# Designs tried in a protein design run: designed miniproteins, single chains, continued (3). Part 89

Each design is a single chain, and the fold is of that chain. pLDDT is the mean over its residues in the fold that is shown.

## One batch from the design tools (miniprotein)

Design m11085
Fold by ESMFold2-Fast:
Structure m11085 (fold): chain A 96 residues (1-96)
Amino acid sequence: EIKLSEEERVEVIRKYALGIKISLEGREKGVPVSDVLDRAQELVARGELLDTEEAIEALEEARKLMEEKGEKAGLYEEIEKFKKEVDEMIELLKKS
């Protein structure tokens, strides 16, 4: 079992939100997923994490996109699970 402090959980969420933001931007530009992941890793390695407001915005955009496209793909259970996880991440960011 992984025991993370609240501060460590916030750091993980910020890294996840950064990956989402870069993935959304790459999708609009038709960039391969591998290139998106490489870019996210470079920014994390340089300590260029999203601030709290940018992280929340990225998570909310991902939720909206998952709801719209996931419904078309029949991913109803995945949408509900993702929405719950995103809401929990946003609450933790707001408490930090």
Scores: mean pLDDT 71

Design m11086
Fold by ESMFold2-Fast:
Structure m11086 (fold): chain A 60 residues (1-60)
Amino acid sequence: SAELEAALAAAEAFVDSLDLPEERRQALIDAVRRALAGYDPADGPAVAFAGRVLLEEGQR
């Protein structure tokens, strides 16, 4: 969906702004992509949901 594509694009742009090693960047984007595949609208806006996934994965 356009909402999920926009959420993934926003997450990629944010991660790219952090100047992370390529393997860490790819791991974060893959985590967001996997989480968005199971996204439920009851969890709020897709962009906010993707942001929470990045926060959780960033702590690992």
Scores: mean pLDDT 81

Design m11087
Fold by ESMFold2-Fast:
Structure m11087 (fold): chain A 56 residues (1-56)
Amino acid sequence: MDEEARRLGYEVVLEENPDIGEEKAKRIGDGAARVAEGMGLTPEQAAELVRRDIRG
């Protein structure tokens, strides 16, 4: 699993919505890692997808 994508996704979620709670932020970070690994994205690209999803 892409641990850097997980970390960046987690951080992006907490930056955009600090009130979301740690457990939910961790689950979103795990999703970012899975997408990065499955699609061959860089950690930064996966984090950008998370940010775009949160913003709509």
Scores: mean pLDDT 79

Design m11088
Fold by ESMFold2-Fast:
Structure m11088 (fold): chain A 85 residues (1-85)
Amino acid sequence: SEADLEAFKKEVIELLTSVGVPEEKAKEYAERLLEAVLAEDWEAVEKTLLEILEELEKLGVSPTTRTGVILRLIGLVEDLRLKLK
């Protein structure tokens, strides 16, 4: 549903901003992940996750926290996939 898509974007934005990603950039990443999931473009999902990882490295986020963020994002992507059945 549209509510599930909005909840996904909100959760991605809240996660990324919690570790110091600027809100506008977090919104851009959330939209890109959403578009890739809806298109079933898993290469685009992976590319976006790698770009997020690079951004977290530039922000000085610790390796452990970066790993946790990426794993949580993968979980959010999988949850959305299951809801689109």
Scores: mean pLDDT 87

Design m11089
Fold by ESMFold2-Fast:
Structure m11089 (fold): chain A 66 residues (1-66)
Amino acid sequence: MLSPEQQRILDAFRRALAASRTPEDVRWTRDQFTGLVREQFSDDPNGVELLNKEMDRLAEERIRQL
C-alpha cells in the first residue's frame, strides 16, 4: 500500500493533471513525476511500482478526456 507521503505526491499529480490541457502537457507532467518518485522513494521499489502504475492510469484517463 502507498505511504502517506506517496499518497501526497499522488494527490499533487492529480492536481497537475487537472491543469494539463493537451496530451503533450500530460506526458510532460508524467515524466516530471516519474523523476521525482524515483529520486524520493529509491528505497521503496514496491511503493514506487504501485505509485507509477496509478500515475500511468490517471495520465491515460486524462489523455482520453482531452
Scores: mean pLDDT 84

Design m11090
Fold by ESMFold2-Fast:
Structure m11090 (fold): chain A 94 residues (1-94)
Amino acid sequence: SDELLARLRELVLRLSALATEALRAGDQARHQAYLELAIAAQELLDMLENGRTLSDAEVAKLEARIEALIAAHPDDAELREAGRELRELLRQHA
């Protein structure tokens, strides 16, 4: 849906901004986590913009990747919230 694509575009921009802020702060671990989450969100956006429907296996792989990133950074509330939002958007497509 147009609403799903708009929300994904906003999430990619927000995650990219957070990654840049972490890099400027000298926090390489946080920068890497936000960058990886931004890449996952962009991959989903690119697939949807190309009219591709994700299989259940592809959805599960993306969910596992997001969950692993959140688990690796348990004290990062912003990363946890962004990851939760990306998982919600992924499930809306499934």
Scores: mean pLDDT 84

Design m11091
Fold by ESMFold2-Fast:
Order: structure tokens, then C-alpha cells, then sequence
Structure m11091 (fold): chain A 120 residues (1-120)
């Protein structure tokens, strides 16, 4: 995985969370999520250089899942969190596979799963 592929995946993760929020009628939450995922992206680049690409992708997946769950909870839509996280996992693993292959999809999925477990 390259730095450019990681940056592309952070953009795709931000787009996936924003699209899911719009589909749930929560467009007002999108700016807050975009700010949160910009911060996640900066940390992911540091993790990529210090701990490697797998750790960076787990952070991107987990950060996207946490940002989505937080936005849904703040909107009073905690009922949507389990289904929304499954839809996010599907979209992010597909994007990661397209950008950097199956091992990248696995690492992103692991990040989403870890965040989902922490929210249960």
C-alpha cells in the first residue's frame, strides 16, 4: 500500500459515511463527520509511517465506524447504529479492495468490527 492509496481510502471512507447519513436524512451531521474523519486521516498517515499500513487501515475503518455511530447517537437515531455499521463495513471493504486489494479490505473490516464491538 502507498501513501496515495491510504489518502484515497480516507476520502472514500468520508464519502461513504456522508452518503449513509444523507440516506438516513441526517445531512446536518455531515460537516461534523467530515471534520472528525479529517483528524482520523492525519493520525492514519502517522500510523502508516510508524506502525505500517495494516494498523493505519484498521484505524481508518474504526474511525469511520466511530464517527458514523457518534453522528447517529447525537441525532437520536441510536436504533440505526447496527445496520448502519454493517452497510459501512460493506462499502469500506469494497473501496479498500478496489484501491489496494483483499488484504487492505480485511484490515479495514477488522477496524470496523473492533469499533462495532466497543459500541455493543
Amino acid sequence: MTREQLEALVRRATEAVAELLREYGLEDQVPAVERALRAVGQVALEVFETRGWRAALRLVGGGAAAALAQALQEAGREDLVPAALERLRERLTRAAREIAGEEAAEAVGEGVDAAAASLA
Scores: mean pLDDT 89

Design m11092
Fold by ESMFold2-Fast:
Structure m11092 (fold): chain A 76 residues (1-76)
Amino acid sequence: SAEEEKALETAIEELTEGAAELYGLPKEVVRPAVERVVRKALEYRLENPDASQEEFNAFNLELLKELEAAIKEALA
């Protein structure tokens, strides 16, 4: 559990750094959106442990759209 939380935190930080670099924004601006979509992906896996790779990929594609929308909103 603690190990899982640390792994999740590390993933959020790595993705936040990448998104900040990609969009030219401070990490503090993109982190909330990254954290939100990462948590949604985790919740999907927990609720759908038998989901196919295709189903998981489709859900992740929707999360990517949500991340892009959130970043645009943060710029407003």
Scores: mean pLDDT 78

Design m11093
Fold by ESMFold2-Fast:
Structure m11093 (fold): chain A 68 residues (1-68)
Amino acid sequence: SLAAERAEMRALVAETVAQIRASDIPEAEKAEYIAAIEQVLAMALADPSWTAEEVRRFLDAVLEEVRA
């Protein structure tokens, strides 16, 4: 269902934000990544064509940058 898809998107974002907050990168960089993630979540929730899989791919790319 759309509600289940949206719940999964929110759960993925919450988990990724927690990982970024736990990282040792500068606080300013954490704020920028979190803001970008929250913007993508808002866009995904506004457009029912978005899937949790697309959100996951975006979040995976962000975590790769954080780990680099």
Scores: mean pLDDT 87

Design m11094
Fold by ESMFold2-Fast:
Structure m11094 (fold): chain A 130 residues (1-130)
Amino acid sequence: MVQTVTSSATANVAASAVATVSVSIGEALALLQLNPGSVLTLKVSLTASAAVNITSVTLTLELDGLTFTADAPATLHRGATSVDFDATVEVTSEQARASDVAVAKVTATLENSAATTLTATITSTVTQQP
């Protein structure tokens, strides 16, 4: 009996009194394999409810208490209301010892042109398929 877990998640964070930034991560999190050397590309979309300048984005993937930092461009948003990017994460040998069911938590830390830090967190359940 084969079970496929597909998840897409969106987290919202207030960038100001009038602007909200939505962070969306596509179903790629459900494709994360808990094997050493497995590489996952996260499809990330940032959407702002009003024009805001985001000068830095850092993605941190936490899986069963182990933290991975995905590479992301230093400047992703400059006056646009939406931007998409890819961030790559690799599973280590220590993480591959985790249960075949793990809770994946992605934290996006965004910095605007005023050096204000915003944090959005997305949580998804990842199941290793046999």
Scores: mean pLDDT 53

Design m11095
Fold by ESMFold2-Fast:
Structure m11095 (fold): chain A 65 residues (1-65)
Amino acid sequence: SAKELDEEYRELARAKDYAKARELADKGIASKPKEHQDLLREIAEKLREIGDSTQAALLEGKPIR
């Protein structure tokens, strides 16, 4: 479910395993694009707030700045 997906992303963010979070998105985005994209955006925004814009860009699949 969407709540279970949110929980998975939160656990990965807590572990700072952003590479696995991106892999989760890449595998699931074809079936649930909005849910994965919304969660990636939320985590990326939090990463940018703490100054980790490189990890935020990698998580979102955007060019590194």
Scores: mean pLDDT 74

Design m11096
Fold by ESMFold2-Fast:
Structure m11096 (fold): chain A 74 residues (1-74)
Amino acid sequence: SEKEKLKELADRVVAALGERLAASDTPIDPAQAEANLRAYLNSLIDKNPEKAKQIILDLASIYDPEIAEEVKKL
């Protein structure tokens, strides 16, 4: 289903963001940031999948262009 695919792509985008945070000297806890973003995106996918798709695409375009191409194919 489209929602299942969006959740899969959201998890991959969250992981890509988390890897960038973990590699940086940031005071942000990568695990907490990933958990918060994942919860937000999953909630948004259930409530407004079209908006979720746009946000996931925007994030993927910054953090992982390969994921962005997969989002565009949906």
Scores: mean pLDDT 83

Design m11097
Fold by ESMFold2-Fast:
Structure m11097 (fold): chain A 79 residues (1-79)
Amino acid sequence: TSQETNQAAREALNLASKIGTKAAKEGDKEREDKADKVADLVQRGLEQGLPPEVFRKAKELLKEGKLDEAIKLLEEALK
């Protein structure tokens, strides 16, 4: 795994973790579960050798609050 890929994935994981922690504090179980799903899929993507562009796009979707789109992107990339 390249340094660039590791950095992109780490940034996506950090943002997903932040979203999940905030959702947990607010009692938003659905949003917490979706954030956890994004984190799981990013980790799987690293294990499967997905390119840094996928993680950057996932991070951008997370910044926009589009967790379902981030999940879909990562699931499609893992097929």
Scores: mean pLDDT 87

Design m11098
Fold by ESMFold2-Fast:
Structure m11098 (fold): chain A 86 residues (1-86)
Amino acid sequence: ASDSVLSLLKHVKNVPIIDLMRAVLGWSNKEIAEKLGISQSTVETLLALYDSPEYRTDIDLLSVGAVSDDEAEAILEAALVSHRKR
């Protein structure tokens, strides 16, 4: 849990760029992961959270660094628990 959350925290700032690569360039999650040097699972999780209306605003705030690291960790942990329902 903690390792996954820390990985997402490092890369949440890239969510707008990831979405651009997906929506405008038509890139696969694998191609985006290779371009950014992150895991495909990180790309998939970030996009799944971003595409969720309930987490969209939180992910937007995290991507611009508008919350503390402790608040960001708590938000991502809660979102991951919900997302794990598939």
Scores: mean pLDDT 76

Design m11099
Fold by ESMFold2-Fast:
Formats: C-alpha cells, structure tokens, sequence
Structure m11099 (fold): chain A 113 residues (1-113)
C-alpha cells in the first residue's frame, strides 16, 4: 500500500486536505473538507469543482473518491455540496466535527487505514 498526501487547498472558508491510497486494486482518494463557517450553495459548488480538480490531478476516478465534510452545518450548503459531488460520481459523507475529518484524513495518510 502506497499513500501520497494531497496538497492542502483553501476554497472560501473551507480547508481541503487528503490522501491517495494506491494498492494492487488501484487508486482511492480520501478528501477532508473542514469548514470554519456554514457553506453557501455557491461555496459548495466551488468546493465540488476544487475536489474534481484535485482528483483529476491525482489520477483518481471520481467513483473511487470520498469527501468527508465536517464543520458548522447549513442544510442548504451541505445539500448543494452532496448534490454537486454526486453529479460527479464522488461519494459524500459527514463527520461530527472538523477534528473528526482531520483524524480520518490523517489515518489514511499514515498508510494503514
């Protein structure tokens, strides 16, 4: 198993981090989205665009990627993010906090997730 950290990106009030996990089955990406404030639908779409760019640069198919979102919730912003990612074939889940997002990404980056 090979783990490659993705460069941190800032999109509005959100920090994107992540890792690519490569094994004999292929490449999987875990991307954490840590929000410091509730997302607007516009910010959510910009975030989904940034995720798609990160995946393309890393050579990861969208269906082999998951985005983990944590932070203050706007129902409209979270729904817009989930919809935009789903449109691209990317899996979406939420974590209880930004710290929980970071823990999940750090676990993937440690190479024994």
Amino acid sequence: VRVTPLPERRVGGVVLSGAVIEDEAGRTAVIGAEAERPLTPEEARALADAVAEMLAEAGVAPENAVVIFGGPASPEGVAALEAALRERGVLFTTAASPAAVRAAVDTAAAGFA
Scores: mean pLDDT 79

Design m11100
Fold by ESMFold2-Fast:
Structure m11100 (fold): chain A 78 residues (1-78)
Amino acid sequence: GLEEAGERIAETFSKLSKEEQEKALQAFKKANEEGIKEGLKDTPEGQAETLRKAAELLREEGLEELARTVEEAAEIVE
């Protein structure tokens, strides 16, 4: 469920370098800000869409494994 999804994201994030972790945090922040601007509600569906936005931004930064894990978490949340 949601707890296991969060644990997988945290584990994958912890394996990144400090530079990659900083890029990931910026991607998550940007995805959250874009979600708020688009009026995505604090619902499972809105949270899943925000996670998909984060995964896209992570892929742009070359963080493919973390992006995949976040995308899988989005499917679990909704």
Scores: mean pLDDT 79

Design m11101
Fold by ESMFold2-Fast:
Structure m11101 (fold): chain A 88 residues (1-88)
Amino acid sequence: GELYEKALELIKKLLELYSVDEAVEALLALLDRITSPELAAKYKPKLEEAIKAKKVEEAAKILTEAILESDPEEGLKLLDLVLERLNN
């Protein structure tokens, strides 16, 4: 779906432009922005592990699942804003 495709694009761009540690920091900050503290605590370790292992498709699935469990509308909007900044 659109959300997964945008999550995948974001993760690929972050790993292309930044270090793995910087990509982790950015994605964990994104989770804090769009999810509750409880959901962030659930998904942060999984997402960090996937990114550090460079399992891009797995990381995109994890991010998509976190957004779907929180606020899909706000999450999609925030992904669009971040992607717009990275594409400039």
Scores: mean pLDDT 86

Design m11102
Fold by ESMFold2-Fast:
Structure m11102 (fold): chain A 100 residues (1-100)
Amino acid sequence: PFGRLVEPSEEVKKLALEATKNIFKAADLLGDRDVQIRAIATAILVSYAAMLNDREAIKQALELSKKAVEAAEKGDKETAVRYINEASDVVGRAIDERDA
C-alpha cells in the first residue's frame, strides 16, 4: 500500500511539475519509446512522492531531471537514461520508506 497521501505544498507541486517536464523533455529529445515509457513511470512516482510532501526527494529528482536534459541535449542517451533511472530510484525509495 502507499504511504499517507496529503495535498502537497505549492512549492512541492511546482518542483514536481518542473522535474516531470524535464524528464519528458529528455525522453522526447532521445526519441526512444522505451525511454518514453520509463519517463511516464518516473513521472507517476514523482507525483506520488509529491503527495507524500517529501520536499527533499522532489528536490533530488529535480536536480537529476536537469542533468538528464543536459545529457539528452548533448546526444548522450546512456547518461540521460541513467539520470532518469536515478530520479525514479530516489522517489521510489521515498515512497517505500513511507509505506511502513
Scores: mean pLDDT 83

Design m11103
Fold by ESMFold2-Fast:
Structure m11103 (fold): chain A 78 residues (1-78)
Amino acid sequence: GAAEASALLAAARDRVAAALAAGDTEGAIQHVRDALEEAVRRGALSEEEATRLEMEVAVLIQSGRGDAALALLDRAAA
C-alpha cells in the first residue's frame, strides 16, 4: 500500500544520498531501481509510476543534480 511504498522510497533516498556523497552515481541509480522494482513487485506502485520516477531521478543524478533527485524522492515518499 501507500505506507509500504513511502517506506521503501524513504529507505532508497537514504541509500541514494550515501552513494552520491561517496561519488557513486551508478550505485545511486541502482538503489532507486531496486526500491522501485520491489514497490512494483509488492503492488505498492504501478509499473508506469515506477518507470516515470526512475527515469526522472536517473536523469537528475546523471546531470549532477543530486539535490533535485533527493528532493524528488522525498516528495514521492510523502
Scores: mean pLDDT 84

Design m11104
Fold by ESMFold2-Fast:
Structure m11104 (fold): chain A 58 residues (1-58)
Amino acid sequence: MIDKIIALGKDEREKKYNQMLESAKKETEKARAEGNQEMVQQLNDFIKELDDKVAKAN
């Protein structure tokens, strides 16, 4: 999934990156409200991986 974002043009990549960040942040807030610490950790790890790979591609 992240690799498909990396393959996009710069402008489209930034749009997809922001969409995925917003989605992940919403899921993280939901997981926190539910006390699902495992999901919070997985989502934080996903956000870090997404951020790192997109930054390296730009």
Scores: mean pLDDT 77

Design m11105
Fold by ESMFold2-Fast:
Structure m11105 (fold): chain A 81 residues (1-81)
Amino acid sequence: MQWRLVHRVTVTTPVTDLDGRTSTVTLEATLYERGDTYRWEVRLRVDGRLVSETRTETTDPDRIEALRANLEELERASARQ
């Protein structure tokens, strides 16, 4: 069964961890749709290595609109740095 890609945003930011080390952190947020259901995936990479991945599905239209708006904002920040 195939999910349709709605939006994907990648944001790369230098982050100083609790040990005082600076790493390049990449946040990839992806929104998919299938019928009335939306899926969002968030992947966190540190220096190119995948360290965390979360996935959530929802049919709540208010949540869908909030996720879409957040992804559009992240895209503007990422693309026009």
Scores: mean pLDDT 75

Design m11106
Fold by ESMFold2-Fast:
Structure m11106 (fold): chain A 121 residues (1-121)
Amino acid sequence: TTEEKKLISDLKTALQSADVIVSTLKSKYTPSQLKVISHHLTTFLSLISGLTKEELEQAATNPGALKLFIKTYLSASKKVKISPDDRIEYLVIILSYILKKNPFNAEDVKEVLKTAIKALS
């Protein structure tokens, strides 16, 4: 979709600015706060998307499941009216949680973004 293509473009831009994303997250959240927010955002997305726990676990290891999860996130973010500025930030938080990566680490954030771009492409 046009929105999916825009998301891929936004993710590619975010990949070039991974250090800025990390700095922004560190300025807003402690590690403990980020874990709580990650859990709440992932739980909320699961509830409004109808994704099972098994499907969420598959998103970590299966590109097709990850693509479905990201598309569901995009749809859900519109229903909840998440601001465009927060959309990428929240996606990085959620995907870091699912992929067991550290969103305070620039290399982990780059890996998360590359994985998302590859799954959507």
Scores: mean pLDDT 79

Design m11107
Fold by ESMFold2-Fast:
Structure m11107 (fold): chain A 69 residues (1-69)
Amino acid sequence: DDSYKASVDAALKKGASQDLAEKGGKAVQETLQKGGGSREAEDAAVKVGLPRDIAQEAADAGSDAYHRS
């Protein structure tokens, strides 16, 4: 929940479309829930279509929210 919201918010602030931000946020959330780190979450977000710079911001925001819950 918190990781998904943080990831989507970060992607939208970087100019991602709503659809891409939601897909990226879900990829980040799923990766973190499976025990992956920020790097793996970033790669998962890139795989679903986010540009690398936006994916990095989404993964960092999501990872920070997830580990500081």
Scores: mean pLDDT 83

Design m11108
Fold by ESMFold2-Fast:
Structure m11108 (fold): chain A 90 residues (1-90)
Amino acid sequence: DERVDAAAKEAEAWAEENRAFFEEADAKYRELAALAQAGNAAAQAALREVEALQAELGALLDAGRLTREQLEEALRRMDAILDEGIAAAK
């Protein structure tokens, strides 16, 4: 039964509650990615940091060790990297 995946449902509900945050983070990520594609070295470095954090988060998820607290902390760190990267690219 697809309903047995309680962890996925909890993650989805949490994502719905934080939709505005995700929309803002996605906009920042797209801005940083555009700057990196234009050849901005600071933006390229920041994008690599975001990708490294995403890989770390994915590894925790794959190992079944990802907690909500770790996810929230990773998202806060990602938002900071995005803000710093965009600021450095200006």
Scores: mean pLDDT 75

Design m11109
Fold by ESMFold2-Fast:
Parts: structure tokens; C-alpha cells; sequence
Structure m11109 (fold): chain A 66 residues (1-66)
């Protein structure tokens, strides 16, 4: 779990640098899209995000907010 959280943090920092957004803002956007089931929209906004990255984010969300 802690390793997964660390990977998600690194992912959000990387995406934030590419988009010019704060990593927390990027994380909130991705979490909202996952909750809405809009995985295609995530890929459209952040095409570098892999299925493995999305699994890590979902695991973190499930651990803290089922």
C-alpha cells in the first residue's frame, strides 16, 4: 500500500509538470473521472497514463474511500 501511494504521488508530479497543473489538482481530476467511470476521458486528458497507473490510483481510492 505505501509503495502504491508513493507510485501514485510520482505519477501525479509527472503529470503536473507536463500539464502545468498542481499535482493535487491533477489527482483530484483523475479521481473524479475514475468515480464517474470516465476512463476514456482520463486517457484523452492524460494519454501517458497507463492501465497500471489507473490500477494504482483505484487501489489508493479503494483503501481510503470505498
Amino acid sequence: MDEVVARVKKLLERLGKKTGEDPATVGADIAALIEAGKYEEIKKRYPEVTDEDLEDVRAVMAAYRA
Scores: mean pLDDT 78

Design m11110
Fold by ESMFold2-Fast:
Structure m11110 (fold): chain A 68 residues (1-68)
Amino acid sequence: SPELERLLAEFRGLIARLWELHRAGTLTPEQLQQFRAEVERLIEEIGRLDPQAGEDARRLLDAVLASL
């Protein structure tokens, strides 16, 4: 669905931005908190449309956070 594609694109964009800031050494705790809040909201919306995609997104977020 177009809505699911949009949400997945937003999710991927936020994850990419989080990694960019981390690699640059400019990621602040405040920015990390803001990214987490936005990504959690997107995961809930994705999971509402596609439960498997939501679970996959959550697993990716957990892996990214564990790597920071």
Scores: mean pLDDT 85

Design m11111
Fold by ESMFold2-Fast:
Structure m11111 (fold): chain A 71 residues (1-71)
Amino acid sequence: MTPEQKELQRQKIEGDALLGLIQMSLTVTKKESEEVRQKVIDKARKKAAEFIKKYPQLADELTKKLNEILS
């Protein structure tokens, strides 16, 4: 792989780790009130927005995966 491809792969791994943490947070709050779960979702969206600002080239991929997790 080129150095650029290796860097993109590392960024994708970072994004997948973030999505995994979000999915775990949603799972552990499954029995909580609607208000608590909505706060977890809002926090997840904020973290995803911060990642997109850092790596805008991954915005579409991360947004699609996040929406699938939040469905």
Scores: mean pLDDT 81

Design m11112
Fold by ESMFold2-Fast:
Structure m11112 (fold): chain A 67 residues (1-67)
Amino acid sequence: MSREDFAAAVDALAGRRRAADLSEAARKAMGQFAAHVSGVSYEEALAVVEANPEATGAEIARLIAAL
């Protein structure tokens, strides 16, 4: 995973970038970062990201935090 993909993921989670515009790698980075912050497993967080391809980064962060 590139540093640029991680930066894009963080921007999406903060609502500054649309999650749908991210690469697959950046979307996985978004799930992993949200999992780390929320204290949930990366596998569960990635499943939420994959199940919600049209969701905003903020919505994905909310769903992961609710796990």
Scores: mean pLDDT 72

Design m11113
Fold by ESMFold2-Fast:
Structure m11113 (fold): chain A 100 residues (1-100)
Amino acid sequence: SPAQQLAQEARDLAESVRRLGELGVIPREVGERVAELLLKAADALESGDLEKGIEYLEEALRLAEEAARRSSGHQRIALEGIAEQVRELLREAKRLKEEQ
């Protein structure tokens, strides 16, 4: 289903974000927290709870944007890229909710 595909995209992004934290491209704590929220969003989306999925994606976006604002150089570029990917997931989740 579209919700299952979106959940998988959120899981794939969570793995990538956690890896960026482990490699020191972004702060480890930011990577871990954003990845945790993306996994919670994926679980909610897969279970059909689009409202909770959207809430977790909005929280992940907020954290990524706040971290980007406090960063500079390559770290800021990486966090802005993560925020853009979360915004895309959020747009897709909101579209799916409107189709219910």
Scores: mean pLDDT 91

Design m11114
Fold by ESMFold2-Fast:
Structure m11114 (fold): chain A 87 residues (1-87)
Amino acid sequence: EELEKKAKELEEKAKEYDTVSAGHQANIDAVKKSAEEAKKRGNEEGAKNYQKLADLHQQRLTDAQNKADSYRSEAEKLKKEIEELKK
């Protein structure tokens, strides 16, 4: 029961970071679209500015994904141990 609670806590933390990651991914997608539109209009400086913003959002995305992956890996390992103990 305690191990099952711990696994659920880790899964919930991973889901929270999945939500954060989705937000950063949406920002990256929006910024990339803006960069493409700027290039179509010949606005190279605008496109470069959007690329810098994409880099910042990419770093935040990577950090959030690493956190989600870490919590999810711990939860999966714990869930496997619980399942094996119940067999």
Scores: mean pLDDT 83

Design m11115
Fold by ESMFold2-Fast:
Structure m11115 (fold): chain A 71 residues (1-71)
Amino acid sequence: VKTLKEILEEAKTKNYLPNFIPVLEQLVKQGLDPDLEVRVLTRKRKAYLVNEKGEKIKEIDVTEIELIGPP
């Protein structure tokens, strides 16, 4: 299992998760332990844009990323 620090460095060097690198750095600044072992969980779901009548006008795929620490 990789530490948060290792995930952050790997993401920077390999250009993984570029949209989430600033969020991960902010969590470390807020006191999250950089040596904490975490897993990155990606979840895909479908969302819909609706018009003023509640009719679905566009389907979009949303990817959510969650950090799971040790219990």
Scores: mean pLDDT 64

Design m11116
Fold by ESMFold2-Fast:
Structure m11116 (fold): chain A 73 residues (1-73)
Amino acid sequence: SFEELRAEIEKLLEELEKLLTKLVLMGQGYDLAREVHELSERVKKAKTPEELRELKKRLQEIKRQAEELLNSL
């Protein structure tokens, strides 16, 4: 459902905030942190499950990139 997708995305955003905070403290991941902030605003404005699914896909990709970046440091 739309509400279940929103809840999944909110949990993903919390995980990303923790991960990106670690990266930013190490002087990295500023572009990823900015993009997550922009995507968070888009999640608040999303009107359809399709919009939420696309936003979730991008957030998952950012999580993968952030984890790779952290592992490279």
Scores: mean pLDDT 87

Design m11117
Fold by ESMFold2-Fast:
Structure m11117 (fold): chain A 66 residues (1-66)
Amino acid sequence: MSEEELVEGVARAAATVYQIHGKEAAEKAIDTIVNYLKSKGYSDEFVEKVREAAREAIEAGRPAPA
């Protein structure tokens, strides 16, 4: 899996979890993936990039205000 594919996959997964299960579940999913990447030897720099992309996807995927 490429770096770009991994970032995109995490971002999409986080946005989906947020839309269905809410912010707490989405943040937990991001933390789980971040910890997994750390355990695999990914840098703090890359991990932060993944987290940023996930947050951006959540913002972009938010439902319209009621």
Scores: mean pLDDT 75

Design m11118
Fold by ESMFold2-Fast:
Structure m11118 (fold): chain A 84 residues (1-84)
Amino acid sequence: VEEDIKRLEELLREAEELLERAKREMTREVLEEARRRLEEILEEAVEILKTSKPKSSEETARLIGYVLRILGLLIDVELLLKKL
């Protein structure tokens, strides 16, 4: 599960960087690219959650927490696109 947590942390960091760039540039092109990449990141995160073998409900909650945070960043990009 340590490898899964580490990978999810990496994915979340990548997602945060994509949103930061999108907020700075505020162009449809950058926001659409960020959405596409965030969808790929979310898909990978969901696969990690599905294939992970957590030893406890606490580990499961941590994995779910990372996936939900990534989803929240994708929603933020969608909201920025809607305002454009």
Scores: mean pLDDT 83

Design m11119
Fold by ESMFold2-Fast:
Structure m11119 (fold): chain A 91 residues (1-91)
Amino acid sequence: MDEEIKKLAEELKRILIEAAKAEETGEFSEEELEELYKRAEEVEKRIRELAAEDPSVALVVAEAIGEAKIELGADPEEVKAKLEKFRKSFE
């Protein structure tokens, strides 16, 4: 399970970065963007299923999403603060 969660989180991070860059640069065709969004939906669905069984999965996913947001130009301090607040909810 741990390896599956890690792979899904990394794939979600990649999809988020690719989708945002494609939207900004116009590099991807409309069909390629739709395929990317479809992949995102499938990955998110599987992550939600795993998180329902083990809430700690949400921490791994949140960290991956945070990394993607930072890569896309979000404020690293804001992302870090939100991740710490979320992490403390599990203490």
Scores: mean pLDDT 75

